# Designed miniproteins, single chains, continued (5): the designs that were tried, part 48

Each design is a single chain, and the fold is of that chain. pLDDT is the mean over its residues in the fold that is shown.

## One batch from the design tools (miniprotein)

Design m17652
Fold by ESMFold2-Fast:
Structure m17652 (fold): chain A 81 residues (1-81)
Amino acid sequence: SQSFLDQGLQLHSQGRLDQAIDLFRQAIRLDPRDSRAWRRLGGVLLSQGRVDDAIRHFQRAIRLDPDDDGSRIGLRAALGT
């Protein structure tokens, strides 16, 4: 849901990473095809240093929406390029 994405993004910006993860997982549970939820979860996992998990989530987001530049940027950041 959009409200879970908005709340998760706010918590991520505040460094409340575990709470952000919970909200993004709830967003994925409600709509597994929303590429934004997968991308946002990838971003917070990257912030935790969970690089391999972040890569997998960014790749899922790209598969759902190949035109999502945010997911491609996130993947590049996770790969260190």
Scores: mean pLDDT 87

Design m17653
Fold by ESMFold2-Fast:
Parts: sequence; structure tokens; C-alpha cells
Structure m17653 (fold): chain A 75 residues (1-75)
Amino acid sequence: NAEEAIKRLAEAARAFVEKGEEAGPALRAAAEEYGEITDDKEMALGRFEASQKSLDIAKQLADRLEGLSKSYEKL
């Protein structure tokens, strides 16, 4: 049903955000190392920054979906 679908989508979005945030330091370190190997630190860090912006969007979506899921649980 719609309530279960929203809850599942909220859980998936939150899991993506949590895993992305937890992996952040390791991903940044890998981007810095890649930038040193390729001699293009700005490009490597720019790609990492783009990934963090995607996580910010996913976090906003997760927050919205969690709000909807909780509203359905109270009905």
C-alpha cells in the first residue's frame, strides 16, 4: 500500500544518506590521493564535493519522506 511504500522509500533514502556520510572521510581521502596521482587535486576534490551535494539532496528527501511516513502512522 501507499503507507508501506512511503516508509520503505524513506528507509532507503536514510540508509543511503547514513552510508554516504559514514564513508565521507574515506571518500575524501581517496579523492585527495587520486588528485595527487593524476596531479589534478581540484578536479578530484570537485568530484567529491559533487557527491556531498547529492547526499544533501538525498538527506532533504529522506527528511520529507520520514515526515510523511510518521503522518500515516498517526492515522
Scores: mean pLDDT 77

Design m17654
Fold by ESMFold2-Fast:
Structure m17654 (fold): chain A 75 residues (1-75)
Amino acid sequence: GENKKGAEGAKKGAEEALEAAKKSPDERNSQRAIELAEKALEYAEKAEKSEGEEARKLNDMANRYATGAMVLATE
């Protein structure tokens, strides 16, 4: 369903953000980006186990954390 596809997308985004963070030359930004990416993975995993509106909210949170991680990783 849509919720499962959203959770898979959020997981992929979080994993890509983790990879980018680990490749960052700035150790401080890298560590913060890793923390945000780990939070994104946590919310994506909760979304996969949830249904309806709760799953959608968790997917939105996962995407927000993944985006924040990617921004920090590319600064």
Scores: mean pLDDT 77

Design m17655
Fold by ESMFold2-Fast:
Structure m17655 (fold): chain A 65 residues (1-65)
Amino acid sequence: SAADDAAAAERAAAEGNGAAALVGAHSTLQMGDRKSAARAAEAAIRGADTPGTRRAAEHLLEKAR
C-alpha cells in the first residue's frame, strides 16, 4: 500500500539511504496517495546524503501538495 511504501521510505531515510527513500516517495505518488507521498518525500529530504537527492525529493513534495 502507499502507506506501507511511505513507512519503508521513512525507515530507509533513517538508515541513511536517501536514494531508497526517494524511490519510495515516487511509488507512493504514482499510487495517487498524495498524503503518503508528501510524508515519504519529507523523509527523503531529511535523509538526503547528496544535493541531487534532496532536490529530487523537494520536487516530489511539490507535486504531492
Scores: mean pLDDT 79

Design m17656
Fold by ESMFold2-Fast:
Structure m17656 (fold): chain A 108 residues (1-108)
Amino acid sequence: SELAEEAKKLVLEEYEEIKKLSLEEQIGRLLRGLGTLIEARLRPEEATLEELLRGGALAVAAAYLLFGKEAAEKMIEQFKEALLEAGFSEETAEEVKKGMLEAVRELE
C-alpha cells in the first residue's frame, strides 16, 4: 500500500515536469527511463528498487504523454517484469504496478 502510493506519486510528479518540456526533451526523458529498464534486465543483480521505481515512473509518464494510455500500461508491465527478474517479490512488483496504473487512471 505505501509502496503503491509512492509509485503513483512518482509517476504523477514526473508527468507534471515532463509535460512542460519540448517534444525533444520529452523523448529524452523516455529514453532515460528505457535506459534504466535495459540496464536492469542486462544486470539484474545490480538493480535496486529505488532505480526501478524512478526509472519506471519516468518511462511511464513520458510514454503516457507521447503515446497515450496503452503505451504507458505496456511500460508498467515491462518494469514489473524487471522487478521480478531482479529478485523482488511478486507482492512488491504488484504493488509498484498497482500504484503506476492508478497514476495513469488519474491522468486519463
Scores: mean pLDDT 90

Design m17657
Fold by ESMFold2-Fast:
Structure m17657 (fold): chain A 83 residues (1-83)
Amino acid sequence: SEELSRMVDMSLERIDDLIADLKAMAAKYPQYADILSRRISRLEEIKKTLVENKEDRSVVIRGEAELGILEMDLFVLKKEAEK
């Protein structure tokens, strides 16, 4: 559906933005490069699952929920690293 396609497109943009933020953070804090790399891999897996299941509402909704958790995780990690 057009509604699901818009949700997927928005989630894909959020994933790409998070990956860019994680890469920028790894450049600024090389000591965290390994842990940040694992988070990037998780985001790439979510992206692949969304791309392969664009018409599955349950998969799209679950992906959006998981993305929200990862966004909060990155927010907390950024705040701790900036202390």
Scores: mean pLDDT 86

Design m17658
Fold by ESMFold2-Fast:
Structure m17658 (fold): chain A 55 residues (1-55)
Amino acid sequence: MEKVEKLRELLQRAVDYARKNIESYKAGNTEKQAEYTKLMQEAVKEYVEALEELR
């Protein structure tokens, strides 16, 4: 099902944004850190909503 593929993509994007958030923090780039935090939270929210559709 397409939904399983979407879940994998959302989870992978959340992980990628979390990594970029940490990299931005280490680089002292507070603007990028805030941006990636929001993108990560959005991806996690979409992942949770997609899981609820399966339940």
Scores: mean pLDDT 79

Design m17659
Fold by ESMFold2-Fast:
Structure m17659 (fold): chain A 75 residues (1-75)
Amino acid sequence: MELSEEEKELAKKAAEEEFEENIKGLPKEKQLEILEEHEKALKEYLAAHPDASERDKALMEEYLRYLKKLVEEEE
């Protein structure tokens, strides 16, 4: 399932807000730690909610993808 442009923008905005408020300017090691925690939380959530809609899964994956990109592009 493809996300709508509005849904992609929501995921991107959420990732950018998380990055700017809680990740940006931290030591790289701490940024990677936070990213790993987000990845783990997503995996655990999906395992606990196998009935989650394909849209919800795609939104969460898009959020994480943008967050990871922002961390990787920091330096």
Scores: mean pLDDT 78

Design m17660
Fold by ESMFold2-Fast:
Structure m17660 (fold): chain A 66 residues (1-66)
Amino acid sequence: MSDEESERVGAALQLLVRLAEAGRRLTPEELVDLLMREYGLSRPAARRALTRALEDNPELRPLIVG
């Protein structure tokens, strides 16, 4: 995995942890939109980062609606 991809995955993980702390659940589309808005990621990059973060941290899956 490239350093850039690792940073993007880290951003997705931080967002998921923040949602857990706030007691919030979002759809995958809402999470992708937040990653694009807050971290400046393209839509495909945000999707890949979110997918990898959830694959590496399956315990966070219940934070996602649908």
Scores: mean pLDDT 79

Design m17661
Fold by ESMFold2-Fast:
Structure m17661 (fold): chain A 72 residues (1-72)
Amino acid sequence: SLSDLLSQLDIDKLKTLSAEEIAEYIRIPGVDRSSRIKIAKEILEKVNSGEELLSIPGITLDDVKRLLKKLK
C-alpha cells in the first residue's frame, strides 16, 4: 500500500534534502512547483517532529518509489 511504501523511507536521509529537492520527486498532476514545495515543507515538518507519514495528499506510488530510489 501507499502507507507501507511511505514507512520504508529513510527518514534520516530524507531530512538531509531541501523542500525544493523533495519537490522534484513529487509529480502530482495539476499541482505547480510552488505548491509541491509547500507539500515538501509539510513532509519535512512532520518528519522533523517525529510524526509518522501515513499519507501525502495527491502523491502517487510512483512519487514514493522515486523518493525511495533517491534515498538509497
Scores: mean pLDDT 76

Design m17662
Fold by ESMFold2-Fast:
Structure m17662 (fold): chain A 84 residues (1-84)
Amino acid sequence: DANVRALRDEILAWQAARAAELEELEARALAGDKEAQRKLAEYAEELAERYERAAAASPDPAAAELFRRLAEAARELAEELRKA
């Protein structure tokens, strides 16, 4: 479905635009930088929101379910980062 691909491609483009910043934040977070861990949690929360919107906008029930599961995974990552 072209609409589902467009929704996916928007999220992938958003992620790609942030790749360099994320790589730096991940390196700092692994070194124990709590501010970097917090910023990664915020990124994961925004990623979850984008997947939630894609699920709501998807005309394909199977694609909507996949987007919902990706949103759940991103929310779980955010929770783990906030615990660290």
Scores: mean pLDDT 85

Design m17663
Fold by ESMFold2-Fast:
Structure m17663 (fold): chain A 103 residues (1-103)
Amino acid sequence: SDEVHAYIRHYVDFYCEQFGIPKEYHDRLTQEAIWVYEKKVYPAVFGFTIPPTLSDRERAKRIAFAVCELFVTHLPYNLLYGEVLPVDEIKLRKIRPKKVILK
């Protein structure tokens, strides 16, 4: 559990930098990624394919990527997570890079 949370924090920070997400949102996105991991809503963050077996590191990485990507493209997340996030969608769209790839 603690090891996966450490991987999530690492990859959220990494993808926030790639997407150009301001530092004030990093903690929120880390909390959201941890929530996704704990609630096991993996299909919502992996899209149409769920990998048969993922290491904790790969799972953390994919969750972090999906949460960061959804944050800059689909505000608020309420359709996927059942929650309403008070976020400045227009401001966040302006800082989004043209392309970020899950690697």
Scores: mean pLDDT 64

Design m17664
Fold by ESMFold2-Fast:
Structure m17664 (fold): chain A 89 residues (1-89)
Amino acid sequence: SAESRARAEELVAKAKAANPEAEVELVRIEEIEVGDVRLDIVVLRVTLGDEERLVAVVVLPEEQKDVVFSKEQEEEIKKRAEELLEEAK
């Protein structure tokens, strides 16, 4: 969605500001639903010199920023993030 893209672009901008020596690339955005919460998993490629890393970041909509996930929901989110990281390789 346009909102998911905007949140991902803001995340990339923040990552670049925090890591000025690194190249930060948006690899993918996956919208998922965990319980009644819709969230984004954003996969970034971070390149610093000859070292390249993939990182997955969970982004919540502003209206759901204070949501507390159960341990089972956190494990579901983590598993999906790990699957997306593997697919991005």
Scores: mean pLDDT 80

Design m17665
Fold by ESMFold2-Fast:
Structure m17665 (fold): chain A 85 residues (1-85)
Amino acid sequence: MDKLEELEKIVEEMERIVEEMRELAEKYGVDASKLLLEAEILLGMARIILGVAKTIGEVSDKMLELARKHLEELRKLLEELKKLA
């Protein structure tokens, strides 16, 4: 897998997690506004990283590490939301 494909897959996984978080919040009627806001910020940051990488035609190791870190933080937010549901 090249670094751009890996970065794209990270963003796609993050989009999937945010959608799952929205569905869980609606299904169980929990107040997840803060967790959803934090999740959207993390996804937005990862999308900016992907956009920059596509524009310059190169993915740095730092870009991948930041994207992976944002994905890990997003997974933690999903687990916190699941505890509320």
Scores: mean pLDDT 84

Design m17666
Fold by ESMFold2-Fast:
Structure m17666 (fold): chain A 69 residues (1-69)
Amino acid sequence: MLEKEIEEAMNQIALAVFKSTLPPEVVKEVEEMIRAGASPEEVAEFLRSKGYEASVTLVERIKKALERE
């Protein structure tokens, strides 16, 4: 139970940092890709193609945070 609360906090922090560090247009594109069922690998590749550093793990955390909104 505590581990789940920590994971949820980490996911929310990842999403908050993502939204504050990237342009709004890029954030919207990523949210649309996730909503359309894109894999974390596809989203990470998209971000890297735009010149942003992104790991699959980071994208998985963002996806989990978005699924809880």
Scores: mean pLDDT 78

Design m17667
Fold by ESMFold2-Fast:
Structure m17667 (fold): chain A 64 residues (1-64)
Amino acid sequence: SKKEWAEKGIAGARASKSPTAVAAAAHDLRKAGAVSEEGARRAIEAAYAGDWEGGVEALERGVL
């Protein structure tokens, strides 16, 4: 399911502890329709600020 795909993608981003990985996950999950556009946007903003943990939280809140 899209929700399971989102959960796995988010878990991978969290394990990486990398803003770059969070930004990549946000882009992929938004394209797949697994997270909201708002959640992905907030995650990308957090990633650009170097905040991988905040980005993961934004993706988790955006799961569809």
Scores: mean pLDDT 85

Design m17668
Fold by ESMFold2-Fast:
Structure m17668 (fold): chain A 89 residues (1-89)
Amino acid sequence: DEEVKKVAREVAEELRRIGEETERLIRERGEELRERADEELLREGLRRVRELAEEGRFEEARRYAEEGLSAEGAREVLEELERLKREAE
């Protein structure tokens, strides 16, 4: 009885450690999936803005750019690209 309870506790502790590691991996992968979703939204937004601009619908294109583009994400990508270009020179 008590021996079985001790084994059950040891198994529960091992499962807890595995659970913690799994939670960490899911969190890390969750961030990657969010970044990928933001990238796809950015591409779709840019494509739509281009289509509207080609049709002469500039007011609608501006609104789609403001709503579809994460200004912060776009800024960070541009800054990083400029930095990499400077380091390559």
Scores: mean pLDDT 57

Design m17669
Fold by ESMFold2-Fast:
Structure m17669 (fold): chain A 90 residues (1-90)
Amino acid sequence: MVYEFSEEQKVTSEFIGLALRALGYLIEAELKLRKGEEKEKVEEALKKAEEALKEMRKLIEEKNAPEVFRKVLEKLEERLKEVKEELKKK
């Protein structure tokens, strides 16, 4: 049988890719912050995480993605906020 990926499966794959990208940059920013690297280097990683999160939000809104995707986005956005607040304390 020839398998065709549904639009939902394509959206899910794209969302997972964006979520992993955002998480990766958040971990990078947290690690750089803990190592005492320059503020600009931490901010660069945070900016890349924010860009991935914005793409995730657009995907959810434009493709009417399942509610679980919004919950993942909200958790990643909260983690971004925590890293930004920690950076301000340094």
Scores: mean pLDDT 80

Design m17670
Fold by ESMFold2-Fast:
Structure m17670 (fold): chain A 65 residues (1-65)
Amino acid sequence: MSDEEAEKLAEESLKNIRKLAEEGLLEEARKEAEVSAETMKSLGASEEIIKKFREEAERIIKEAE
């Protein structure tokens, strides 16, 4: 996939993760992050984009604790 497509997928996933975390659904938020990261990896997203996505997802989830 292109970097633009990967960034867009990351942004949509991060929005979903934020909503789940705000609702106290931390387990669902973690699952969403894992599924999205694996999808990006399978589609050929750059390691830099995947790493940045994972770091931001973990930050959002930890902030909601």
Scores: mean pLDDT 82

Design m17671
Fold by ESMFold2-Fast:
Structure m17671 (fold): chain A 85 residues (1-85)
Amino acid sequence: MAAAVEAALAKLPELEEQLAKLVSLLPPEVAERLRRIFELLKRALLNPDLPEEERERLLREYRELAEELEKHREELLAAEKEILA
């Protein structure tokens, strides 16, 4: 698990760069939700000693935000295609 967290942390700069590109192409409301999701994931990765209760709480918050983000899936896919072009 620790080695997997280290590998994920090594890719964080690339993910942050991709997130910045996505955020610039999205409506502010969608961009804010995407940033919050990323922040929750970063928090989980940076705290390997996080209690299971706290981890479950972060995962619930993540799922709730992901469900809201699903309403804007078409906008996310359009932004992703523009980045890949």
Scores: mean pLDDT 66

Design m17672
Fold by ESMFold2-Fast:
Structure m17672 (fold): chain A 63 residues (1-63)
Amino acid sequence: MTEHELDPEERERWLRALLEGRREAQEGLKTGEGAGTAPGVKGDEMPSDETLRALAEEVRRAL
């Protein structure tokens, strides 16, 4: 459980990134197969997996 609540701007940024990521993932399935899922991802700047999962669920419900 993350104690840090995302700021509205940070949350919107992550929701936007997830929407773009889903769109790219869907198109990536056609253009790139196993091209690597972001070598050098900034893990420290990313929310926890639980937060990302919650944001992904929100994006999925909004779609």
Scores: mean pLDDT 55

Design m17673
Fold by ESMFold2-Fast:
Structure m17673 (fold): chain A 98 residues (1-98)
Amino acid sequence: MKVRELKEEAIRLLKEAAKSDEEKALELIEKARELAQEIGKLKDEESQEEVLREAFRASVERAKVISKSEEEFRKMLEEMLANTSDEEMRKEIEELLK
């Protein structure tokens, strides 16, 4: 499969996730992350990083929707920060934690 096709499908899934119910949104975000891993196997690091950043942003928006309290949302963001090595994403999470 070509990187362009994988990237287009991943972005399509993330856009669909924004319009979907909670459970379906999480499934679509996970599928987009799986496509990012396939892009990585093809050694297109820039396209992989772009898809992972969009999937990350979609996950943050969904965490906000599914969290029952500001405290629960904050804990979800802290877990994301602990599992993220991308400097740009770490800064976005740190700003949200203010």
Scores: mean pLDDT 77

Design m17674
Fold by ESMFold2-Fast:
Order: sequence, then C-alpha cells, then structure tokens
Structure m17674 (fold): chain A 95 residues (1-95)
Amino acid sequence: SDLEEIRKKMEEIRRLVDETLELAQQAVDAVQQGDLELAKEKLEEAKRKLEEVGRLLDEMIEQKAPEGTIRLAKGLYLQALHAVQAAQQLIDQAE
C-alpha cells in the first residue's frame, strides 16, 4: 500500500539523514586536522546521500503522504542540508 511505502521511505530518510550528518561532521573534523582532500571526499559522500533524501522527500509529496510525515521529513532534510552547507563553507574558507 502507499502508506507502507511511505513508512519505508521515512525509515530510509532517517537513516540517510543520520549518515549525512555523520559524513558532514567527518568533513569538518578533516578540515580541523588539515586534511582538505579527506574533507572534500566526505563532503561529496554527504552530498550524494542528501540528494537521495531530497528524492525520497519529493516522492513522498507526490504520493500525498500525511502532512505531519511530510513536515517531519522536511525538517530532517533541512537539518542535513544545513550541516552539508556548514561543512562546505568551512572547506571553502580553508582554501
């Protein structure tokens, strides 16, 4: 059912967001250690996962998921997006 598919997508969004946040933090840690190559690698991995979160969120909106579920998913996406943007800004400042 659409509801079962939405639940699975929400679980996947949660996992991908947690992974994105971890990778963004690893990128920040790499910058602090002077390893810009590692920082860029971790940030690119984080960006790929964030893109997948965005895709799943768009699919949930198209499927007309419950408003509360969409709101939660948007909140998680924005949290991950802000972490990626902060890591990118730190890398750009270190160059």
Scores: mean pLDDT 91

Design m17675
Fold by ESMFold2-Fast:
Structure m17675 (fold): chain A 67 residues (1-67)
Amino acid sequence: SLEDLQEEAKKLLEENKDKLSEELYEKLIRYIDQGNFDAVGALLANNGQLDLVKELEKLIREYKEKQ
């Protein structure tokens, strides 16, 4: 479900919170709550968090395969 994707994305960010500023973390959580994963990916990429972009893309792929 979308809720499961949102929960897993939030968990990914929480586990990597030390790599993110508080302001960036709060913006990412807001976009996740909106279901705007394109914005989440763009913000992570713009912040140099390419490994987190790859992990997010994996979560989105797995979600789409379960639809």
Scores: mean pLDDT 86

Design m17676
Fold by ESMFold2-Fast:
Structure m17676 (fold): chain A 90 residues (1-90)
Amino acid sequence: SVLEEVEKLVEETKKKLEELTKKALEAKTFDELSEIQKEMSKLYLETLQQIDELYEQASEEEKKKIKELMKKLKEFLTEVGEKINALVEA
């Protein structure tokens, strides 16, 4: 189903963001950290575009769940971004 495709996409994106977060925490220079943050932002935006395309094909019931998944993905990105920012300012 469309919902299952979105759920899989969100989980795969979260895993990639977690891997990038780990790389960011291991970064030795500000330039390296900045490039990783740009990659994370690009991944998030590309994922949102794919979800938007799937959303147009979804049922009304699936659309409600997709909106909740998008909200959770945004919250996850915010949390990992805050962790990275705390490291830079520490």
Scores: mean pLDDT 83

Design m17677
Fold by ESMFold2-Fast:
Structure m17677 (fold): chain A 87 residues (1-87)
Amino acid sequence: ACTVANVKTIVEFIDKGDKEQLCKKALETNPATGLLACTITDTQLAQIRQLIKKKDIDSLTLTVHGLTGCPLSIVREGVTEYLQTLE
């Protein structure tokens, strides 16, 4: 299900570069679109990790929305909560 906690966990797996856990969690979160996270390339993962380092909430929200299909409001909240753990 598309929950703030699941989105936060997805962002954490992206930040850690854990493709296997990312794929599994994305499918658990939204089976219809989660396969996109399972096909993510190392280059795409590195680009998203740069957005995390820059704390670019807007770009990160759009990217994670694209990977999960979750509503933008839930994705923004999950992204924001994850970035706050890095402070």
Scores: mean pLDDT 83

Design m17678
Fold by ESMFold2-Fast:
Structure m17678 (fold): chain A 84 residues (1-84)
Amino acid sequence: AIPKVPFMKTVYKAVTTVVDNMNNGKFKSKDQFNQAMVGLANLFKANNIPLQAGIDMIKDIGKKMGVPDDVINQVVDGFKKAYS
């Protein structure tokens, strides 16, 4: 059984913020984007959220926000690199 993940409200807010920032071109540098991905990956690792569950959450939230698949895929790719 997968235990309930603590800080889910914080995790959802972090994901929505990153997806929104990417969708609206608010990352002004590659370093800024990479730092956001590292922060998100560290938040997920600290809460024992597996890589695949994190990817699924980013995709679900992005889809619910009406964000294009291209933008969602860019966030997922950055997250995968930061998490591994």
Scores: mean pLDDT 80

Design m17679
Fold by ESMFold2-Fast:
Structure m17679 (fold): chain A 100 residues (1-100)
Amino acid sequence: SDELKKELEELLEELGRLAEEALEAQRAGDTVRMNQLLTEMREVVGRILKLLSKQLPKEEFDKVAEELERLTNLLLRAIRAGDEAAARRYLEQLRRLVEE
């Protein structure tokens, strides 16, 4: 539905905002703030997965969930490493996966 697509887009926008804030915290050496933001990012991904579980058949959902978890782990590792280029690439891959 259009409403669910809107909710997914809003969650993807929130994830991008949190990722930028986490990269800023990483650059500032604020490890406590960075880890808090990474936790919030994982919570947003959990909300995306919950919405997708209501729309996709189980087999398709399981495949998307596995890839989304993989990309999320790569994204969080890139942010912790200060690899802004990798973080932006993984965010874009995650966005494309959710929009399909």
Scores: mean pLDDT 86

Design m17680
Fold by ESMFold2-Fast:
Structure m17680 (fold): chain A 71 residues (1-71)
Amino acid sequence: SEKEKVLELLGEVYDALVAGDRARALALLQEGIATTSDPAVIAAFQAARDAIEAGDIAAALEHLGRASELA
């Protein structure tokens, strides 16, 4: 399902960020945004992307947690 795919992608983004692989995390977030039609989940993914681009990994992880709760 869309929800299951979103949760799988969220776990992979988290793992990429913990590993310091920002390029993979950004690619997976783009895939997540393309996968879901839920505007709240899309907004959380976009906020996580923006936080990564700003170098704020702590904020990115908080936004991923929020996306997981919303999915």
Scores: mean pLDDT 83

Design m17681
Fold by ESMFold2-Fast:
Structure m17681 (fold): chain A 55 residues (1-55)
Amino acid sequence: KPLPQIPPDASFEEKIEYIKKSLEGARKLTPNISDEDYEELLKERIERLKAAENA
């Protein structure tokens, strides 16, 4: 799927795995994406998840 959704009932660990898989898939489509861009996207997605889980 081009835009995989994170299951709302998934555990925190499973949600992180989903985010990583989604970003790895995107990176395979654009292999020349920089490590900095990849890390920034990953951090932002994880920070959003943490904020939601710790609400």
Scores: mean pLDDT 70

Design m17682
Fold by ESMFold2-Fast:
Structure m17682 (fold): chain A 58 residues (1-58)
Amino acid sequence: SDEIEALGEEAGMSRESARTAATMSPGLARGVALMGGKEAGRPEAGERLAEALEKTAP
């Protein structure tokens, strides 16, 4: 959770938004992370968040 929140902030998201993304379906969570990273001008950070969200989703 803390790792997801930190990666979310790096991708231009709030900690609350990152927590919400972690509760989404894997496809939606990935989409939100990737779009957030692009919008913030940090697509690599969005990819790292998406990877972390996939690992968190059982």
Scores: mean pLDDT 73

Design m17683
Fold by ESMFold2-Fast:
Structure m17683 (fold): chain A 55 residues (1-55)
Amino acid sequence: MTDAELIAKLGLDEVMELGVRELDLAVQLSVARRQKAPQAEIDRLEAQLAELTAA
């Protein structure tokens, strides 16, 4: 039995994918804000993060 098979059986695969996407979006948003990226880019990242964490 592989670690991947065990994670899939426990439903952890979905939880890990959601956690990774949330972290990635949060990091991208933080970087965009610090680098003063265009407001449209910041708005898009905020919308994506809000949709991922529940509207």
Scores: mean pLDDT 70

Design m17684
Fold by ESMFold2-Fast:
Structure m17684 (fold): chain A 76 residues (1-76)
Amino acid sequence: SNEEYLKAKEELKKLSLEEGLKFLKESPLPATAVAELALYLFNRFGLSQEVAVELAKKHFNPETAKLLEKAYAALY
């Protein structure tokens, strides 16, 4: 739900990059929400697109990682 998304986003503000990646990997949220929150997390830490995409492929399922790649392509 949108409320669960907003709660997850607030939680991410308190976490390190490593803690945030683990939190999102274990999240029951749909792939689209996880990809959007991961983009937020990576932007908060100033990661380049290349590093962000590589971390997504390492930590998330292929669907979530592909959604993040598409989000970067649409923005840049």
Scores: mean pLDDT 84

Design m17685
Fold by ESMFold2-Fast:
Structure m17685 (fold): chain A 78 residues (1-78)
Amino acid sequence: SLAEELARKMASGDAAEIAEAVAAAKEGGPELIRQVMEAASRMGDSVGASGLHELLRGGTSAEAAARAVAEGRKQGGG
Protein backbone atom coordinates (compact mmCIF):
# COMPACT_ATOMS: atom_id res chain seq x y z
CA SER A 1 0.00 0.00 0.00
CA LEU A 2 1.00 3.64 -0.30
CA ALA A 3 1.06 3.92 3.50
CA GLU A 4 3.52 1.01 3.82
CA GLU A 5 5.70 2.47 1.01
CA LEU A 6 5.86 5.84 2.81
CA ALA A 7 6.56 4.13 6.16
CA ARG A 8 9.51 2.26 4.56
CA LYS A 9 10.91 5.51 3.12
CA MET A 10 10.59 7.15 6.54
CA ALA A 11 12.45 4.20 8.13
CA SER A 12 15.35 4.51 5.62
CA GLY A 13 17.41 6.89 7.80
CA ASP A 14 18.04 9.19 4.81
CA ALA A 15 16.95 12.77 5.56
CA ALA A 16 15.72 13.38 1.98
CA GLU A 17 13.68 10.14 1.91
CA ILE A 18 12.19 10.96 5.34
CA ALA A 19 11.26 14.49 4.15
CA GLU A 20 9.62 13.14 0.96
CA ALA A 21 7.64 10.50 2.89
CA VAL A 22 6.38 12.96 5.54
CA ALA A 23 5.44 15.57 2.89
CA ALA A 24 3.54 12.93 0.86
CA ALA A 25 1.68 11.76 3.98
CA LYS A 26 0.63 15.35 4.77
CA GLU A 27 -0.50 15.90 1.15
CA GLY A 28 -2.71 12.78 1.45
CA GLY A 29 -4.51 14.26 4.45
CA PRO A 30 -5.25 13.06 8.01
CA GLU A 31 -6.37 9.56 6.96
CA LEU A 32 -3.12 8.86 5.08
CA ILE A 33 -1.08 10.26 8.00
CA ARG A 34 -2.90 7.83 10.35
CA GLN A 35 -2.30 4.89 7.96
CA VAL A 36 1.43 5.68 7.64
CA MET A 37 1.64 6.10 11.45
CA GLU A 38 0.02 2.64 11.91
CA ALA A 39 2.38 1.08 9.34
CA ALA A 40 5.40 2.65 11.09
CA SER A 41 4.16 1.28 14.44
CA ARG A 42 3.80 -2.23 12.97
CA MET A 43 7.43 -1.98 11.75
CA GLY A 44 8.58 -1.01 15.27
CA ASP A 45 9.38 2.57 14.16
CA SER A 46 8.32 4.54 17.26
CA VAL A 47 10.32 7.62 16.12
CA GLY A 48 8.50 7.82 12.78
CA ALA A 49 5.12 7.14 14.39
CA SER A 50 5.74 9.92 16.95
CA GLY A 51 6.69 12.44 14.23
CA LEU A 52 3.54 11.68 12.26
CA HIS A 53 1.41 11.97 15.42
CA GLU A 54 2.67 15.56 15.90
CA LEU A 55 1.92 16.30 12.23
CA LEU A 56 -1.62 14.88 12.63
CA ARG A 57 -2.21 17.11 15.70
CA GLY A 58 -1.41 20.16 13.54
CA GLY A 59 1.30 21.28 15.95
CA THR A 60 4.10 21.17 13.36
CA SER A 61 4.96 21.48 9.67
CA ALA A 62 5.95 18.54 7.46
CA GLU A 63 9.51 19.93 7.33
CA ALA A 64 9.73 20.17 11.15
CA ALA A 65 8.24 16.68 11.60
CA ALA A 66 10.74 15.21 9.11
CA ARG A 67 13.64 16.94 10.88
CA ALA A 68 12.46 15.60 14.27
CA VAL A 69 12.30 12.03 12.86
CA ALA A 70 15.80 12.33 11.33
CA GLU A 71 17.29 13.72 14.57
CA GLY A 72 15.49 11.10 16.67
CA ARG A 73 17.19 8.35 14.66
CA LYS A 74 20.64 9.87 15.36
CA GLN A 75 20.06 10.03 19.15
CA GLY A 76 19.32 6.34 19.56
CA GLY A 77 17.20 3.84 17.91
CA GLY A 78 17.89 0.23 18.59
Scores: mean pLDDT 80

Design m17686
Fold by ESMFold2-Fast:
Structure m17686 (fold): chain A 61 residues (1-61)
Amino acid sequence: MASEEDIREAGRSLAKRFNMSEEEAIELVRAAQEGKVEKARELASKFLTEEQAERLIEAYS
C-alpha cells in the first residue's frame, strides 16, 4: 500500500514529465493505486497514448 506522500511525489513527477496539472497527475496515480483501472485509464487518455496509459497503470497498480 503506497503512502499519500508516495502518491503525491509520483503525481508531481508525472505532471512535470507530461505537462499535466499536479492535481490531475496525483488523481491518476491514486486511481491506479486504488485499483480503479477504468478511472485511471480515462484520466490518462487525456495526456497519454493507450500504450503509455496501460504501462503507467501497470506500474502504479
Scores: mean pLDDT 76

Design m17687
Fold by ESMFold2-Fast:
Structure m17687 (fold): chain A 79 residues (1-79)
Amino acid sequence: MREEDLALIRLTLRSRGLRPSEEQLETLYDMLSAYLEKHPNEKPSSSQLRTMSEKTGLSESAIEAAYDQLRTRRQGRKL
C-alpha cells in the first residue's frame, strides 16, 4: 500500500509539471496519510494546505491534487 500511494502522489505531481524529491514525497505522504486517518470524509482546510505547503515546499494546489488522488484510491476507485 505505501509504495502504491507514493507512486500515485509522484504521478499526480509529475502530471502538473513538478519533479518532487523522494523527501518531499515521503513528507507529503506522511502528512496526507495522518490527515486521512483522522478525517476520512473531510477535505483539508486552506490553513491545513498552507501548513503542508510550508513543510513540503510544494504549492497548495499541488497538495490538494495529491490529496484528491490519494483519497480516491483509498475509497477503492480507479484513477
Scores: mean pLDDT 78

